# Designed miniproteins, single chains, part 72

Each design is a single chain, and the fold is of that chain. pLDDT is the mean over its residues in the fold that is shown.

## One batch from the design tools (miniprotein)

Design m2504
Fold by ESMFold2-Fast:
Structure m2504 (fold): chain A 70 residues (1-70)
Amino acid sequence: MADVKKLEEAFNTIFEMYKNQVSVKEMVEKLKEIAKELDVKSVEILLKLLEGGDEEVVKALEEELKEKKA
């Protein structure tokens, strides 16, 4: 089951990073950190919420999801 609280915290962190115009590199690093603490289902939901965003950010989450499923 997805961890709703951690997923909400992740979404809020991403929203703040976009609002503060944080670099793609910093956003990728932070999202990789967050993804490591989330379960597979939470990462899948986060990826769906971010689809259509920066390609590097999306690819980083897809890589973390693939590693969790391996």
Scores: mean pLDDT 74

Design m2505
Fold by ESMFold2-Fast:
Structure m2505 (fold): chain A 61 residues (1-61)
Amino acid sequence: SLLDQLKSVPNAEVEQLDENTYKISGKNVMWGEVLQIVAATGRAYTLAVDAENQTITVTLL
């Protein structure tokens, strides 16, 4: 599943908020791998970046 793929990223804490929304957080997360996994779905997406809390929320469209 996409959730399991995102959880495999080093240092990433992943929470699925709804069917299409994933919250990824953590210090020293390999964000390049997160974005590669999301892009590999072939779906359009939006990113909400919260730098203060070291969090990116991904919404698939």
Scores: mean pLDDT 88

Design m2506
Fold by ESMFold2-Fast:
Structure m2506 (fold): chain A 82 residues (1-82)
Amino acid sequence: GLEEKLKEIYEKGVKEGKELAKEKGIEEAKKKVKEMEEELKRMLELARAQNSPLDTGSLRAKEAYIKGFREGVEEVEKEKKA
């Protein structure tokens, strides 16, 4: 179902976040996170302004991916600072 797909997307985000942070560095990975979070905010604001459903599967998928990506980056940052 949708929840299983969201978990898969989240896990993909974690993997890709860790990979980017390890290959290109923490600062570039954090910048990517910020860019994705700002785009999600804009999409949510547009949906709200258009009186569209706020919790669509597509928006939830993007949110899950970004959350995973951010957590993956944070894990690598903690590993490098520890």
Scores: mean pLDDT 79

Design m2507
Fold by ESMFold2-Fast:
Structure m2507 (fold): chain A 68 residues (1-68)
Amino acid sequence: SREARVEELIRRHREELLKRHPGLPQSRLDALEDGVLHHVRGNPDLSEEEVEEIIDQARRTLEAQLRR
């Protein structure tokens, strides 16, 4: 399903984030996942490319907040 595919994409981004930032709290990753899923569920007409862009934007925002 679309939701399962979105969750798989989020999972891959979470794994990549954890590899780059091993000390990243699970709460930050959960917040990113919840935000993306909320946005995608609210917009069922989004294309797969648009979903990937939303995930990428959320990830970039999180990584910017992690800069020391």
Scores: mean pLDDT 80

Design m2508
Fold by ESMFold2-Fast:
Structure m2508 (fold): chain A 103 residues (1-103)
Amino acid sequence: SAKETALEAARRAIEALRKLIEAAKDVDKEAALRAEEALGLLEIALALNKKYGDPELVLRALRRALAEVEEILAATTDPEVKAAAEEAIAAIRAAIAELEAAL
């Protein structure tokens, strides 16, 4: 139950990162690239956790994604990218909290 809730929160963080990439892809290529790198690492961490039971990899990937999105928010001038970054920060923070509570 608690672990499944944490994994669902991590999946919502992935959805928010995909929205951020979509918002940034044609207006802020640096933000899009950084968000894609964060997404890729998080997807790899989730796949490894499913195969080997390594939830600490997911937590580390979420913390890295948070840092990257916070830097995107600080650097971007595009209002839609800012809004998507704020949504992604909220989703990632929720996923970190749920996963820390489940560990």
Scores: mean pLDDT 88

Design m2509
Fold by ESMFold2-Fast:
Structure m2509 (fold): chain A 73 residues (1-73)
Amino acid sequence: MTGNEVLQAILLVLAESFRENGNLELAERMEKAASQDAKTQMEVIDEVLEEASKLGQKKPISREELLEALKNG
């Protein structure tokens, strides 16, 4: 339960960030993933971070920073 709650929180925070930057498609994908299983949540996070990198987003949260946040709570 706790692991899924952390992933859901990350997905929702990233969705808000993408909405602020006008990336509604990425925000919607993250919001949908938040209600799904942990495997799907992790897969969507990886996909969205890759797409954000390709779009040249300002200060994207790196995969390393995301993993550190997960480890440290």
Scores: mean pLDDT 70

Design m2510
Fold by ESMFold2-Fast:
Structure m2510 (fold): chain A 75 residues (1-75)
Amino acid sequence: EEDKEILEKAADKVAEKYGASPEVRELFRKYVEAVSEGKYDEAIKLLDEIAKKLGITREQLAVDLLNEYKKIKEE
């Protein structure tokens, strides 16, 4: 519940950082939903598609998401 909201905020911040298109922002929303539902295979595929469209690696995208998530959690 709370973790989903934090992940949504983290995804929004990463999307803003990279100037993501509306289509890529929708992929971020699908990614957050997949993670919240425990659909990790789907989440990984969505991360790969987002990273490809942003011109970065999946590893870089995962690090950016984790860093923004930690900032919001203040941990």
Scores: mean pLDDT 82

Design m2511
Fold by ESMFold2-Fast:
Structure m2511 (fold): chain A 55 residues (1-55)
Amino acid sequence: LSEEQRRAAYDLVDAYLDRHGVDAVPSDAELAEIARRAGVSPAAAREAAAAVRAP
């Protein structure tokens, strides 16, 4: 993955959390939409969401 694609995925996850709350968990459908918009795989979008939420 390019740095640009990774940053886009992280930005979209952060925007989702800002809108829905920091404890919100995106659904598989929402993660698929984030993946499509960022140009990454759904697995990569899921990893980005997990990384943002990791302690």
Scores: mean pLDDT 75

Design m2512
Fold by ESMFold2-Fast:
Structure m2512 (fold): chain A 91 residues (1-91)
Amino acid sequence: SEEVRRQILEDFRLLALGGGVTLAEHILRLAEEGKLSREALEAAIRELELLLADIEELIETEKDPKRQERLRELRERAEEILARLKELLEE
């Protein structure tokens, strides 16, 4: 059914967003160890800002309370990573 197809696509998108946040956490560790160039830091910040925008858009449209809670958790994690990356860029 079209409803089942929509739910599968939404589940894949949530999985992809979760993977993106996990990758961003790894990138933050590399940045804190001084292993990223300034250009790589700036690129990571831009990509993470886009990821955050996607998460916030999904929170507003998501009807399932459990998926909304998971999206909010991903948003909080992504916001913390973004703040720390921006601090490192200013050092």
Scores: mean pLDDT 85

Design m2513
Fold by ESMFold2-Fast:
Structure m2513 (fold): chain A 71 residues (1-71)
Amino acid sequence: LEEEKKRLEELRKIFLEAAKQNPSNFQDFIDKLVELLKKKGYPDELIEEFKTALENKDFVALQKVIRKLLG
């Protein structure tokens, strides 16, 4: 639970950081998120699942991959 809270806060900060970089469109926002996740050391497989879910606007897949990212 405490580890999940820390991971959730980290993901929140990653989203905010990507947004603060003033992305030109949704794809640019996704690209910035992917770069930040890579810098934070998240596994490439999970980053790819996350990117695919966002690009397809598959919120069910997005929820599943976020749970994997939280541990």
Scores: mean pLDDT 78

Design m2514
Fold by ESMFold2-Fast:
Structure m2514 (fold): chain A 100 residues (1-100)
Amino acid sequence: MEKVKIVIEMLKKMRDILLEAAKKSKDPEKKEKLLHLAEIIEKAIENIKLAAKNGIPEEQIVKDALEFVEKLIEEVSKIDEETAKKLQEVLDEMKKKLEE
């Protein structure tokens, strides 16, 4: 499942971007929201690993992950537009790598 591995690597990059944005934020509410979204990505990574172990088709895992990321970026854009833009760049990289 080479494409699932790419998805997990890209989600880890997105998590790290959210954690760094939270660390740099001086707004406690913004920091808490960014940390919560990073935790949601961590749970998504574990769910993807479990789906792969349970024989869910790679194409379905990839499709569900892309939909999840698009919704995540929309939520981040309501909190921090600069961080959302960085996540969009990672999503664009992920889509390009998935097309090989």
Scores: mean pLDDT 87

Design m2515
Fold by ESMFold2-Fast:
Structure m2515 (fold): chain A 89 residues (1-89)
Amino acid sequence: SAEELVKKGEEAFEKGDLKTAAEHYIEALELDPNNKRAKGLLWLILREALPEDLEKAEEIYKEAMELIDAGEFDKARELVLSAIEEAEA
């Protein structure tokens, strides 16, 4: 269920695994695109990954939400994971 995926994402986030957390939240949004909790937690991950560039975090989040609304879940995943990887480099 979307709720189980959100829980798995929260467990990954608590361990500092932002990429795995983001993957689970996006998978939750694939099952329930209107899941406010998954959307909010994905925003928290992007802020944690890019704390010095909140404008970039906001643009990535906005584009990810637009891709999710369009059913482009693989593109949303690639966008978010790429942003986290670049921030960790």
Scores: mean pLDDT 85

Design m2516
Fold by ESMFold2-Fast:
Structure m2516 (fold): chain A 103 residues (1-103)
Amino acid sequence: VSSLVRQGTDYYNQGMAAYKAGDYASAVAHFQQSIDAYQQAASQGDSSSALSRDLTLLARQLALAAQNGDTAEEAALRKQLQQAIVQYIADQLIAIGDDFDRS
């Protein structure tokens, strides 16, 4: 499971690097590989990989919108991805705070 999570993260990072470089086709391909790895990890009992899969699905849609030149869709998906990442970070910080308050 941990090797699948690592593969998912590595592919996600490669996808983001390709997206930033304007290589949207490579970004889409790497995000798909990331989704596949996280989905396999989730299927093997790592429920946290389901969230990583869902975030990567948004990133893949963003890269597809950019590849198609759909600037309105790209802007909307970029906002959705940013909001999802911010919410994930906030949820993690809240969980850490709860642990300190209870421990």
Scores: mean pLDDT 77

Design m2517
Fold by ESMFold2-Fast:
Structure m2517 (fold): chain A 88 residues (1-88)
Amino acid sequence: MTLSVQHLQAMIDEIEDKAISKLSPDQRSRLNRLVDERNRLRREHDRVVSRYGDTPRSRRLQRRIDDLNREISSILEEPLKEAQKEFA
């Protein structure tokens, strides 16, 4: 049996909040900038895919999103590990 989506989302949100609270102001500023850029690219990717399907443009946008996801993960990796330990 899978946990309810609502319970899983609440757990993820709590872990993310704790991870973000462990970041310095400079790290939070950088994270916010990367998240905003990723969200902008995701919206553009969704528009391209909705209108044209899988295209060279949508594939380039996905690669840029993947690059931003790697940078975001790098910033959050240690804070998320520390936050997750608090639930163990």
Scores: mean pLDDT 76

Design m2518
Fold by ESMFold2-Fast:
Order: sequence, then C-alpha cells, then structure tokens
Structure m2518 (fold): chain A 57 residues (1-57)
Amino acid sequence: ASYEEIVQALLDAGLSPEQAEAILRALQKYGADARAIAAATGLSQATVSRLLRRAGL
C-alpha cells in the first residue's frame, strides 16, 4: 500500500492527523514493528498492531 493509503486508513480509524503522521514516520524508520512504533508514538502495542493490520501491514 502507498503511504497515502496508510495515512487515510489511520484517519478512518479515528486517529488525529498528528497521530497518523507520527505512526507513518515511525513506520518509515522502524518498519512494521508494533513495539517500536508504540514506543515512538505513545500508543499501546495492541492498538498499533491492529492499525497495522488495517493498513495491510
């Protein structure tokens, strides 16, 4: 999926634009690592894992 599609999926899941951007930046840096993204964004690992699944990652 494109980064634009990932951002849209996060926004559709009810995240703010700031939260969606933070997750996208963490994805670019760490890949689909729910633990690393959770640590970088302040979200729970379970939430991040669910969001990645929704984005097709």
Scores: mean pLDDT 77

Design m2519
Fold by ESMFold2-Fast:
Structure m2519 (fold): chain A 67 residues (1-67)
Amino acid sequence: SALDKAISELDKRIEELRAQGKTVEEIAREGLEFAASLPDPELRDAVIAYVNKKVQELKAEERARAA
């Protein structure tokens, strides 16, 4: 589906940004910009929700590593 394709591309981009040493805030910005580029409003909203979920997961991982 278009959603599965968008999520797959976003996951790949997130891993590339993490490999480049980008912050969670920078990853969030890039993910939201990607979502904003999508022409379908329903797909855009779903991808925005996914970005927000991934950002919360990454923040939780940072806190766990700092402990």
Scores: mean pLDDT 82

Design m2520
Fold by ESMFold2-Fast:
Structure m2520 (fold): chain A 84 residues (1-84)
Amino acid sequence: KKEETEANAKAFVEAVKEWLDRGDYDRAVELLRTIAEGVRETFGEKAKPAVENLEKAIEAVRRGDKDAALEYTEQAAKEIVKLV
């Protein structure tokens, strides 16, 4: 349900932030990829805005841009909430 999805989305954003703060970029990328795959499998074409933001977050992590990575992750979380 929407309220539960919002709570899960916040937990996901916080987990990504924690991995980035630790410098564990591989775990941050793994989590972002896992969410992107799950959302794509569940919602198909409707997931495209969320998946695009998750992919941009992964690119930001790879270039060491923590602020951009978190921004894209937060935007992806908002797009996921819109799907439920």
Scores: mean pLDDT 83

Design m2521
Fold by ESMFold2-Fast:
Structure m2521 (fold): chain A 73 residues (1-73)
Amino acid sequence: MDVDALEAKAVETLDRWIEQARKEVGDEVAKLLEKFKDAMLQAFAYLKQGDLAKAQQKFQEAEELFKEALEKM
């Protein structure tokens, strides 16, 4: 499975969501989604390095940030 292709698609989708959130909900939610994107990118970077423990930690951080963004929508 091509991790780079998955990462590129995820980034494209997240950038679209961040733009919509900024327009419809506000900057606070957009900032949370930007942090979610950053955590996801770090998780993918750790996966590519084979550091599963750090990847898992970053995926957990991303999940928490996404939940917070949804609560503020």
Scores: mean pLDDT 80

Design m2522
Fold by ESMFold2-Fast:
Structure m2522 (fold): chain A 60 residues (1-60)
Amino acid sequence: NTFILNLIKKYNLPESEKANIRKEFNESYNAYLNAGFPENLAQKMAQLIVEESLRGKVVK
């Protein structure tokens, strides 16, 4: 997924973090789908959640 690769590059994350990022993205994506969001919005919301989580870890 291009989004996950871009996040890894942006935050200079190790390969080991790829699995964690994919898991968090998939969990958030499925949660929004189950809440009745269309796929495109669920994907955007999941991307935002993952990016905010990573920002909090890296930027203090």
Scores: mean pLDDT 75

Design m2523
Fold by ESMFold2-Fast:
Structure m2523 (fold): chain A 66 residues (1-66)
Amino acid sequence: SIEENIEEAVERVREKFPELSEEDIEELRKFAEGWSKAFGITDVEKIYSLVETEAEIILKYREAKA
């Protein structure tokens, strides 16, 4: 299911970026849901790529605020 693919993608991103907070993970889940619904994206690899990119943006934004 789309929900299972989103959760798999989010788990993989969490492993790659252990510095992400629970709040960051929730934002990434919502981001993935939005993209999946808007563009009909169901493939786990494509969802992973989108979520990974967004995670990098979140972390860079956090660095810029420091």
Scores: mean pLDDT 82

Design m2524
Fold by ESMFold2-Fast:
Structure m2524 (fold): chain A 74 residues (1-74)
Amino acid sequence: SMEEILEEILKELREYMESKNVPEEEAEKFLEQARKALEKMIEDLKAQGYSDEEILRITTAMALHEADLWIKDK
């Protein structure tokens, strides 16, 4: 389901940010913004006929890239 894909991506993002020593408060700000963007992206990819596994792979890669950019902007 969309909810399962979203929660898996957010879990990986949290673990990644923790591994980069991002403070919890700052990580939660990023994750809140990321949640909305990811929900829209997952919905759009599902509408285009992508499988749940393809969606997870694509959105996870994009989310981790955005997290790296956000961390570097400090």
Scores: mean pLDDT 83

Design m2525
Fold by ESMFold2-Fast:
Structure m2525 (fold): chain A 89 residues (1-89)
Amino acid sequence: MEEEAKKAWEDSKAELIEEIELLLKKGLLSEEDAKKLKELLEAGKLKEALALLKATLAGLKADEPVTSIPEEVQEELEKVEEEMLKEKE
């Protein structure tokens, strides 16, 4: 089961990195937040990285909703979270 667990982790990490890069490219994440999220992912702290990402997005909406986050990006983040929860629960 080591290979299966590692594959699931690598897939989840790759998806989160892609979403972080998309959000950074669109200016929805600061460079500092994006770097910290990537560092957490490299350290194997996927759950912490996901929590920080969600908190950052919630903060953006509470601060100023002047920037619209595409539905597709939000949906992808939701899918990654659901996949993580399914694996753990």
Scores: mean pLDDT 65

Design m2526
Fold by ESMFold2-Fast:
Structure m2526 (fold): chain A 91 residues (1-91)
Amino acid sequence: MAVTQLVAAGILVAGAEFLIRLAEKSPPEEAIRLLEEARRLVEEAIELAEEAIETSEDPEVIEAARKVRERAEELLEEVEERLEELREELE
């Protein structure tokens, strides 16, 4: 179970990173949509990583989940900052 949450969280983080990279090359309107989707994936990844930390007894799984959570939190901050900047630009 915890391994499944960890794997799912990792996939969501990779998906969010891909969307953030696409947003960098996209027009502002498209970039906002991509970043909003990336934010949703990152928030879900944080929840899954936290669940893996709480439910796992395997130190390796816990350590991997902590790294995924930390990366997802960094991406969330980046996405929120970029969304604010783009929304100001379009107003």
Scores: mean pLDDT 85

Design m2527
Fold by ESMFold2-Fast:
Parts: sequence; C-alpha cells; structure tokens
Structure m2527 (fold): chain A 120 residues (1-120)
Amino acid sequence: SIEELIKEARERAEKAKSALELLKVLAEFLKELAEYLRKNPDTPKEEILKAVRTALEIVERAARKAEEEGDEELKEAADALADRLEKLGAYIEEHPDDIEGVLNEIEILAEQTELVIEKL
C-alpha cells in the first residue's frame, strides 16, 4: 500500500546520517512509488499527493543536511529536486486522471536523483 511505502521511506530517512543517504532513500522511494502506481493506476490522487509530500520532506531534509555538510552543489541539486516535486504536486491537482504523466515524472525524478548520487 502507499501508506506502507510512506512508512518504510520515513523509517529509512530517520536512520540516514548524511545528505547522500537521504538522497538514496529518496531514489528508492520514488522507484517503489512508480512501480506501485504502475500496478495500481486507480490509486486515489489524495494518496499520490501524500506520497509526493513524503518525497518532498525527504529531499528537504537532504538539502538541509547538505548545507550542514558544506556541500553547496549537493544542496542546489536537492533544492532543484524539491522544486520539481512541488510542481508534480500541483500537476496532480490539475490533472487527477493523468496517471501516465505522473508516473513518467516520478520515474524521471528517480533517475535524476540517482545521477546526483553518482556525481558525488
């Protein structure tokens, strides 16, 4: 369920000790979310928004941790991911029936998060 995915992501985020570990949690969560939505295209928009909000919370924690670590480039990358997650939330509200567009954006965000991790 979406609720179980959110719970697991939050538990992993609480155990994360670095901005990098938080981004790894984000990448895994976005991949698991995309796979869940692909299998459950009738998932209510309210549940999808709750998952996107959880992803936003994790990336905002990553941005703060990157700032504390003095990693300006990583903070800028995390802030950019946060901006895209906020825009995804707005998109879901405007296009509640466009599950394919939502899925595509989540998959792109997962891939971009992994690219940020690889550059470290």
Scores: mean pLDDT 88

Design m2528
Fold by ESMFold2-Fast:
Structure m2528 (fold): chain A 64 residues (1-64)
Amino acid sequence: MDELREEIEELEKKAKELSERAPTLAKAAIRQVEIARRYLEEGKETLAKDYVKAAKELIKQAEA
């Protein structure tokens, strides 16, 4: 799903931008994004979506 790949790239950029403000949450989000990308490359879209959701939640916490 092209949308999921774009979302993974956007979340990675966002997490990197937050790394100075919320380093622990940003690092956790980056890790979830990396795992999501790996699952997407393996064709495991459902697992990739789960890790994308986890990354979004971590980024949202970092922005708060």
Scores: mean pLDDT 81

Design m2529
Fold by ESMFold2-Fast:
Structure m2529 (fold): chain A 60 residues (1-60)
Amino acid sequence: SALLERAKAAVDTLFASFDLTGAAPETVLALVGQLFPDIPLSPELREELLAYIEERLAAL
């Protein structure tokens, strides 16, 4: 899924650019939608991306 990989790269960019320690996963997901509007997020893709965001936040 090239689209999921693009969305994960957007998440990685946010983690490299901002201190997201203590952020809610939904806040990070909302930032992806606002800062990367060219990435179409279906409900299924949002769920997979939320899981990835939660893994990234847990690693902080």
Scores: mean pLDDT 82

Design m2530
Fold by ESMFold2-Fast:
Structure m2530 (fold): chain A 82 residues (1-82)
Amino acid sequence: SEKERREAVQFAAESIEEAGKYVDELLEKSPEYVRAKAEAGAYRLGVELYRDVDEEKTRELERKYEEAKKRYEEEKKKLEEK
């Protein structure tokens, strides 16, 4: 629905603003971790935004999310071992 789409866009905007607030602190520890986490988060959010709007786009984003999630989990593991 249009209302759900509007709410998802608003939530995305707020989430991006909040995430940006902590980027500098995380970049000091591991730039690869920050990038991997951001990519995974962005694609996951994209899946939610398009879930009931564009099925083909949702499938593309789900594929990209799975790839980004794998990178994120690898970088998270490395950070935990430091």
Scores: mean pLDDT 71

Design m2531
Fold by ESMFold2-Fast:
Structure m2531 (fold): chain A 78 residues (1-78)
Amino acid sequence: DDKRLQIVADTTRKLGDELKKLGLDKAADYFYKAADYLEQGDVEKARQYLVKGVSLAMKDPKGEELVKKSLERLQAEL
């Protein structure tokens, strides 16, 4: 469903914006790339970049808290 894929892409991009505001620019860049691939329908590449972004964010305490809250929001939307 393209609508669900768009919701996931939008949520991923917003998480990237929040990570960038925390100064986690590298993690934010990976989330932006993941969102771009989701918008293109390339779920496999999106997953690869999302895993990299999450891994970097989770190494920072502020990034970890943000990712956990965003996953809770995403589960509520889907």
Scores: mean pLDDT 81

Design m2532
Fold by ESMFold2-Fast:
Structure m2532 (fold): chain A 63 residues (1-63)
Amino acid sequence: SVEEVLAEAREIVAFVRRQHPDLPRAQLKALARDRVRDLAARHGLSPAEEEAILAELLAEIDA
């Protein structure tokens, strides 16, 4: 589901932030894009659902 993919992507981003606190925001966003793409494909999400998840996650990274 969209909610499950978003939750999993959030955990991955949080983990990367803990391991690499000095990682540039641009690199973290690139990693988030790659992970959301892979997770969306594995869960059979539509392109629109993938974009919605990515938009929300990227907004959180920019906060």
Scores: mean pLDDT 84

Design m2533
Fold by ESMFold2-Fast:
Structure m2533 (fold): chain A 71 residues (1-71)
Amino acid sequence: MREVAEEAIRAAREAGLEEVAEEAEKRIKQNPDDEKALREAVSRVIEALDAAGHGATAAALLRRASEAQAA
């Protein structure tokens, strides 16, 4: 999950969603080993990306998050 969270933060920054990226990074830094907190941070980034019109990136991250959760 951590790798997916880092990818999500990068995607949010590339999309110009700096505030969303910073909030996600702060949550990950506070809860680095909390899988639930990491999943929630990733979900918020995915929702923000989809709302901003980056639906393809959001869908790709959602798939990666599901695969990471199953591992």
Scores: mean pLDDT 79

Design m2534
Fold by ESMFold2-Fast:
Structure m2534 (fold): chain A 92 residues (1-92)
Amino acid sequence: SREELALQILKSIEEMIEDLEERAKEETDEELKKRIEEAVEEARKVVEEAKEELKKNNGKPSKETIRRLILMESELTLMRMRLYMLKKEKEV
């Protein structure tokens, strides 16, 4: 169901936010740290908006809310992948 999908994506995004916040604490590159913090802030806004819609619609997300959640999950996944590659490049 769309409700189950929304809840699964929300959980995924919230777990990625926590991981990225921990990575930001350990980041020594000021520009990269700022980019991580900005991505986390944007993700938190998307999560808040989705939770507000779920409250107003008795747990039923719109197609647009599902789309925004999927896009945010993708953006955070790509950021985590880029961070992993950058860390490996600095070790070489």
Scores: mean pLDDT 84

Design m2535
Fold by ESMFold2-Fast:
Structure m2535 (fold): chain A 100 residues (1-100)
Amino acid sequence: ALTPEQREQILEAIGAIVRWALDEAVRAGLITEEEAEELYRRVMEIVRRGLESGDLAAVEEELEALREEFIKRHPEAAALLEGLFRLVLDTFRGLVARAR
């Protein structure tokens, strides 16, 4: 199981990646600041709950569902959203694997 310190490190790393990518999306005019804040909160809630429960498969499934929802809402941002969610999932998997 992950320690509280390991969970915080994973949350900080993922939060930094998501915030950076969403700030770029807002600057590019692909999404609004309000939509970026919604997406940030929802991603971080999914990751936090998954780390607390240990249900890593649920994190993957919920992030994939959230990706599909946001691409449907913002088809012009599809390429950026696909890249962001792939990076988040790869980072999450890599950090969880290293923390074993």
Scores: mean pLDDT 83

Design m2536
Fold by ESMFold2-Fast:
Structure m2536 (fold): chain A 64 residues (1-64)
Amino acid sequence: VSIDDLTPEQRRELMKYLVEKYNLSPEQAEKVLVALNLGRPDLLKLFGLSEEQIQEIVDLVKEL
Protein backbone atom coordinates (compact mmCIF):
# COMPACT_ATOMS: atom_id res chain seq x y z
CA VAL A 1 0.00 0.00 0.00
CA SER A 2 1.31 3.47 -0.86
CA ILE A 3 1.18 6.16 1.83
CA ASP A 4 -1.28 8.09 -0.38
CA ASP A 5 -3.79 5.28 0.35
CA LEU A 6 -3.52 5.75 4.13
CA THR A 7 -6.44 7.29 6.02
CA PRO A 8 -5.64 10.36 8.18
CA GLU A 9 -5.91 8.07 11.23
CA GLN A 10 -3.48 5.48 9.81
CA ARG A 11 -1.08 8.28 8.88
CA ARG A 12 -1.18 9.69 12.44
CA GLU A 13 -0.60 6.22 13.92
CA LEU A 14 2.33 5.64 11.56
CA MET A 15 3.84 9.01 12.51
CA LYS A 16 3.41 8.19 16.22
CA TYR A 17 5.08 4.82 15.64
CA LEU A 18 8.06 6.49 13.92
CA VAL A 19 8.44 9.01 16.77
CA GLU A 20 8.24 6.31 19.48
CA LYS A 21 10.23 3.53 17.76
CA TYR A 22 13.03 5.55 16.15
CA ASN A 23 13.16 8.62 18.45
CA LEU A 24 12.23 10.97 15.60
CA SER A 25 10.67 14.39 16.14
CA PRO A 26 7.14 14.89 14.73
CA GLU A 27 8.70 17.07 12.00
CA GLN A 28 11.21 14.33 11.13
CA ALA A 29 8.39 11.74 11.01
CA GLU A 30 6.48 14.02 8.60
CA LYS A 31 9.60 14.28 6.39
CA VAL A 32 9.93 10.47 6.46
CA LEU A 33 6.39 10.11 5.07
CA VAL A 34 7.10 12.73 2.38
CA ALA A 35 10.34 10.96 1.37
CA LEU A 36 8.58 7.57 1.17
CA ASN A 37 5.78 9.08 -0.93
CA LEU A 38 8.41 10.48 -3.34
CA GLY A 39 10.07 7.03 -3.59
CA ARG A 40 13.20 8.36 -1.87
CA PRO A 41 13.76 6.26 1.29
CA ASP A 42 17.47 7.20 0.99
CA LEU A 43 16.55 10.59 2.50
CA LEU A 44 15.76 8.84 5.81
CA LYS A 45 19.53 8.59 6.40
CA LEU A 46 19.46 12.35 7.06
CA PHE A 47 17.55 11.56 10.28
CA GLY A 48 20.13 9.06 11.57
CA LEU A 49 18.25 5.95 10.45
CA SER A 50 20.32 2.91 9.42
CA GLU A 51 19.76 1.06 6.14
CA GLU A 52 18.13 -1.76 8.13
CA GLN A 53 15.74 0.67 9.88
CA ILE A 54 14.87 2.30 6.54
CA GLN A 55 14.06 -1.13 5.07
CA GLU A 56 11.89 -1.92 8.13
CA ILE A 57 9.94 1.32 7.63
CA VAL A 58 9.51 0.68 3.87
CA ASP A 59 8.26 -2.87 4.58
CA LEU A 60 5.90 -1.58 7.29
CA VAL A 61 4.36 1.00 4.91
CA LYS A 62 3.90 -1.69 2.20
CA GLU A 63 1.91 -3.82 4.70
CA LEU A 64 -0.51 -0.96 5.49
Scores: mean pLDDT 77

Design m2537
Fold by ESMFold2-Fast:
Structure m2537 (fold): chain A 76 residues (1-76)
Amino acid sequence: SSQLQQLLDQLQQALAAGDHERVLELSRQAAELLRQQGHTGAADAIEQVIEQGEKEGDPEMVGRSTIQILRHVLAS
């Protein structure tokens, strides 16, 4: 949980800074961490969001969606 919270905080900072490369990197790290913790559905959702965002050139959408998914997991 603390690792997911740290990723959430870092993602929020990267989005605020407009650091799109960092947003994508942190989103990939979040998907991997979620998979390791058994949150397979959340990990798959983030990976799909990353694929779509890379195809469309929209890293801000990737960051916003990853943050929503992480918040949902943390609230459970």
Scores: mean pLDDT 88

Design m2538
Fold by ESMFold2-Fast:
Structure m2538 (fold): chain A 81 residues (1-81)
Amino acid sequence: MPTPEELLAELAARLRALGEELGLPEDATQVLVDAYVAEFRRYLAANPDASVEERRAVADAVLAVAGGTFRDTAALRAQRA
């Protein structure tokens, strides 16, 4: 059964990979990763009895929302270049 720490590490790794794929600088990627990982950590702390399926569904929802923000950030940076 995945621990909260494993789910947080999985989300962080996926977000870092997305930042690299979109060509975001490491510092910008890290700020976004920290923000979304903190949001998911807050959910896990508020819902200690949540099932693994519920936790994975929320992680996937956070990743989907974060993906939009990462793409918007990349697009805004491209417009300034």
Scores: mean pLDDT 82

Design m2539
Fold by ESMFold2-Fast:
Order: C-alpha cells, then sequence, then structure tokens
Structure m2539 (fold): chain A 90 residues (1-90)
C-alpha cells in the first residue's frame, strides 16, 4: 500500500512538473521563473513522499531531509532539461 502510494505520488509529481514547465514556456516565462514555479508546484508532493518514506522505512529526520534534498535536486534537473529541450526545438 505505502509503496504503491509513493509510486503514484512520484508519477503525479512528474506530471505536475512537466505541465508547469510546458505552461511556463508557452507563457514566455524565463528559465529561472519556470524552474521556481515547477519546484513550488511539486514541493507538497515531495513532502508527502518523504513523510511516507520516513513512516514506511523508519528513517531519521536527517535521513528524511537527505531524501527531500535529493528529490528537489532531481526535480530541478528535470525542469531544466525539459526547458532546454523545448527551447532547442522552438
Amino acid sequence: AAEERIRALRLEAARVLEQTVIEGFKNGLSKEEIIEKALEAVQPLIDEIVALLKETYGLSDEEAQAFRERLIEVAKESAENLYDLLKKWE
């Protein structure tokens, strides 16, 4: 149950990130503004994923924070990569 919910939240986070980047690009936002909006949009989902990981695997606060930072970094890189892809094929 918990693993299935974590997977569903990760898929939703990817969808939200993709939609936010595409919408920002279409609206003529800067790369930095798009990344900021994408991170803001996925933060609640990342926080829920981290809370479920902490509960499911018994992570310490420090371990949970490390996972949170890693998920934020991956989200940022994904947003940057998608923006660069859209810009290249403009």
Scores: mean pLDDT 87

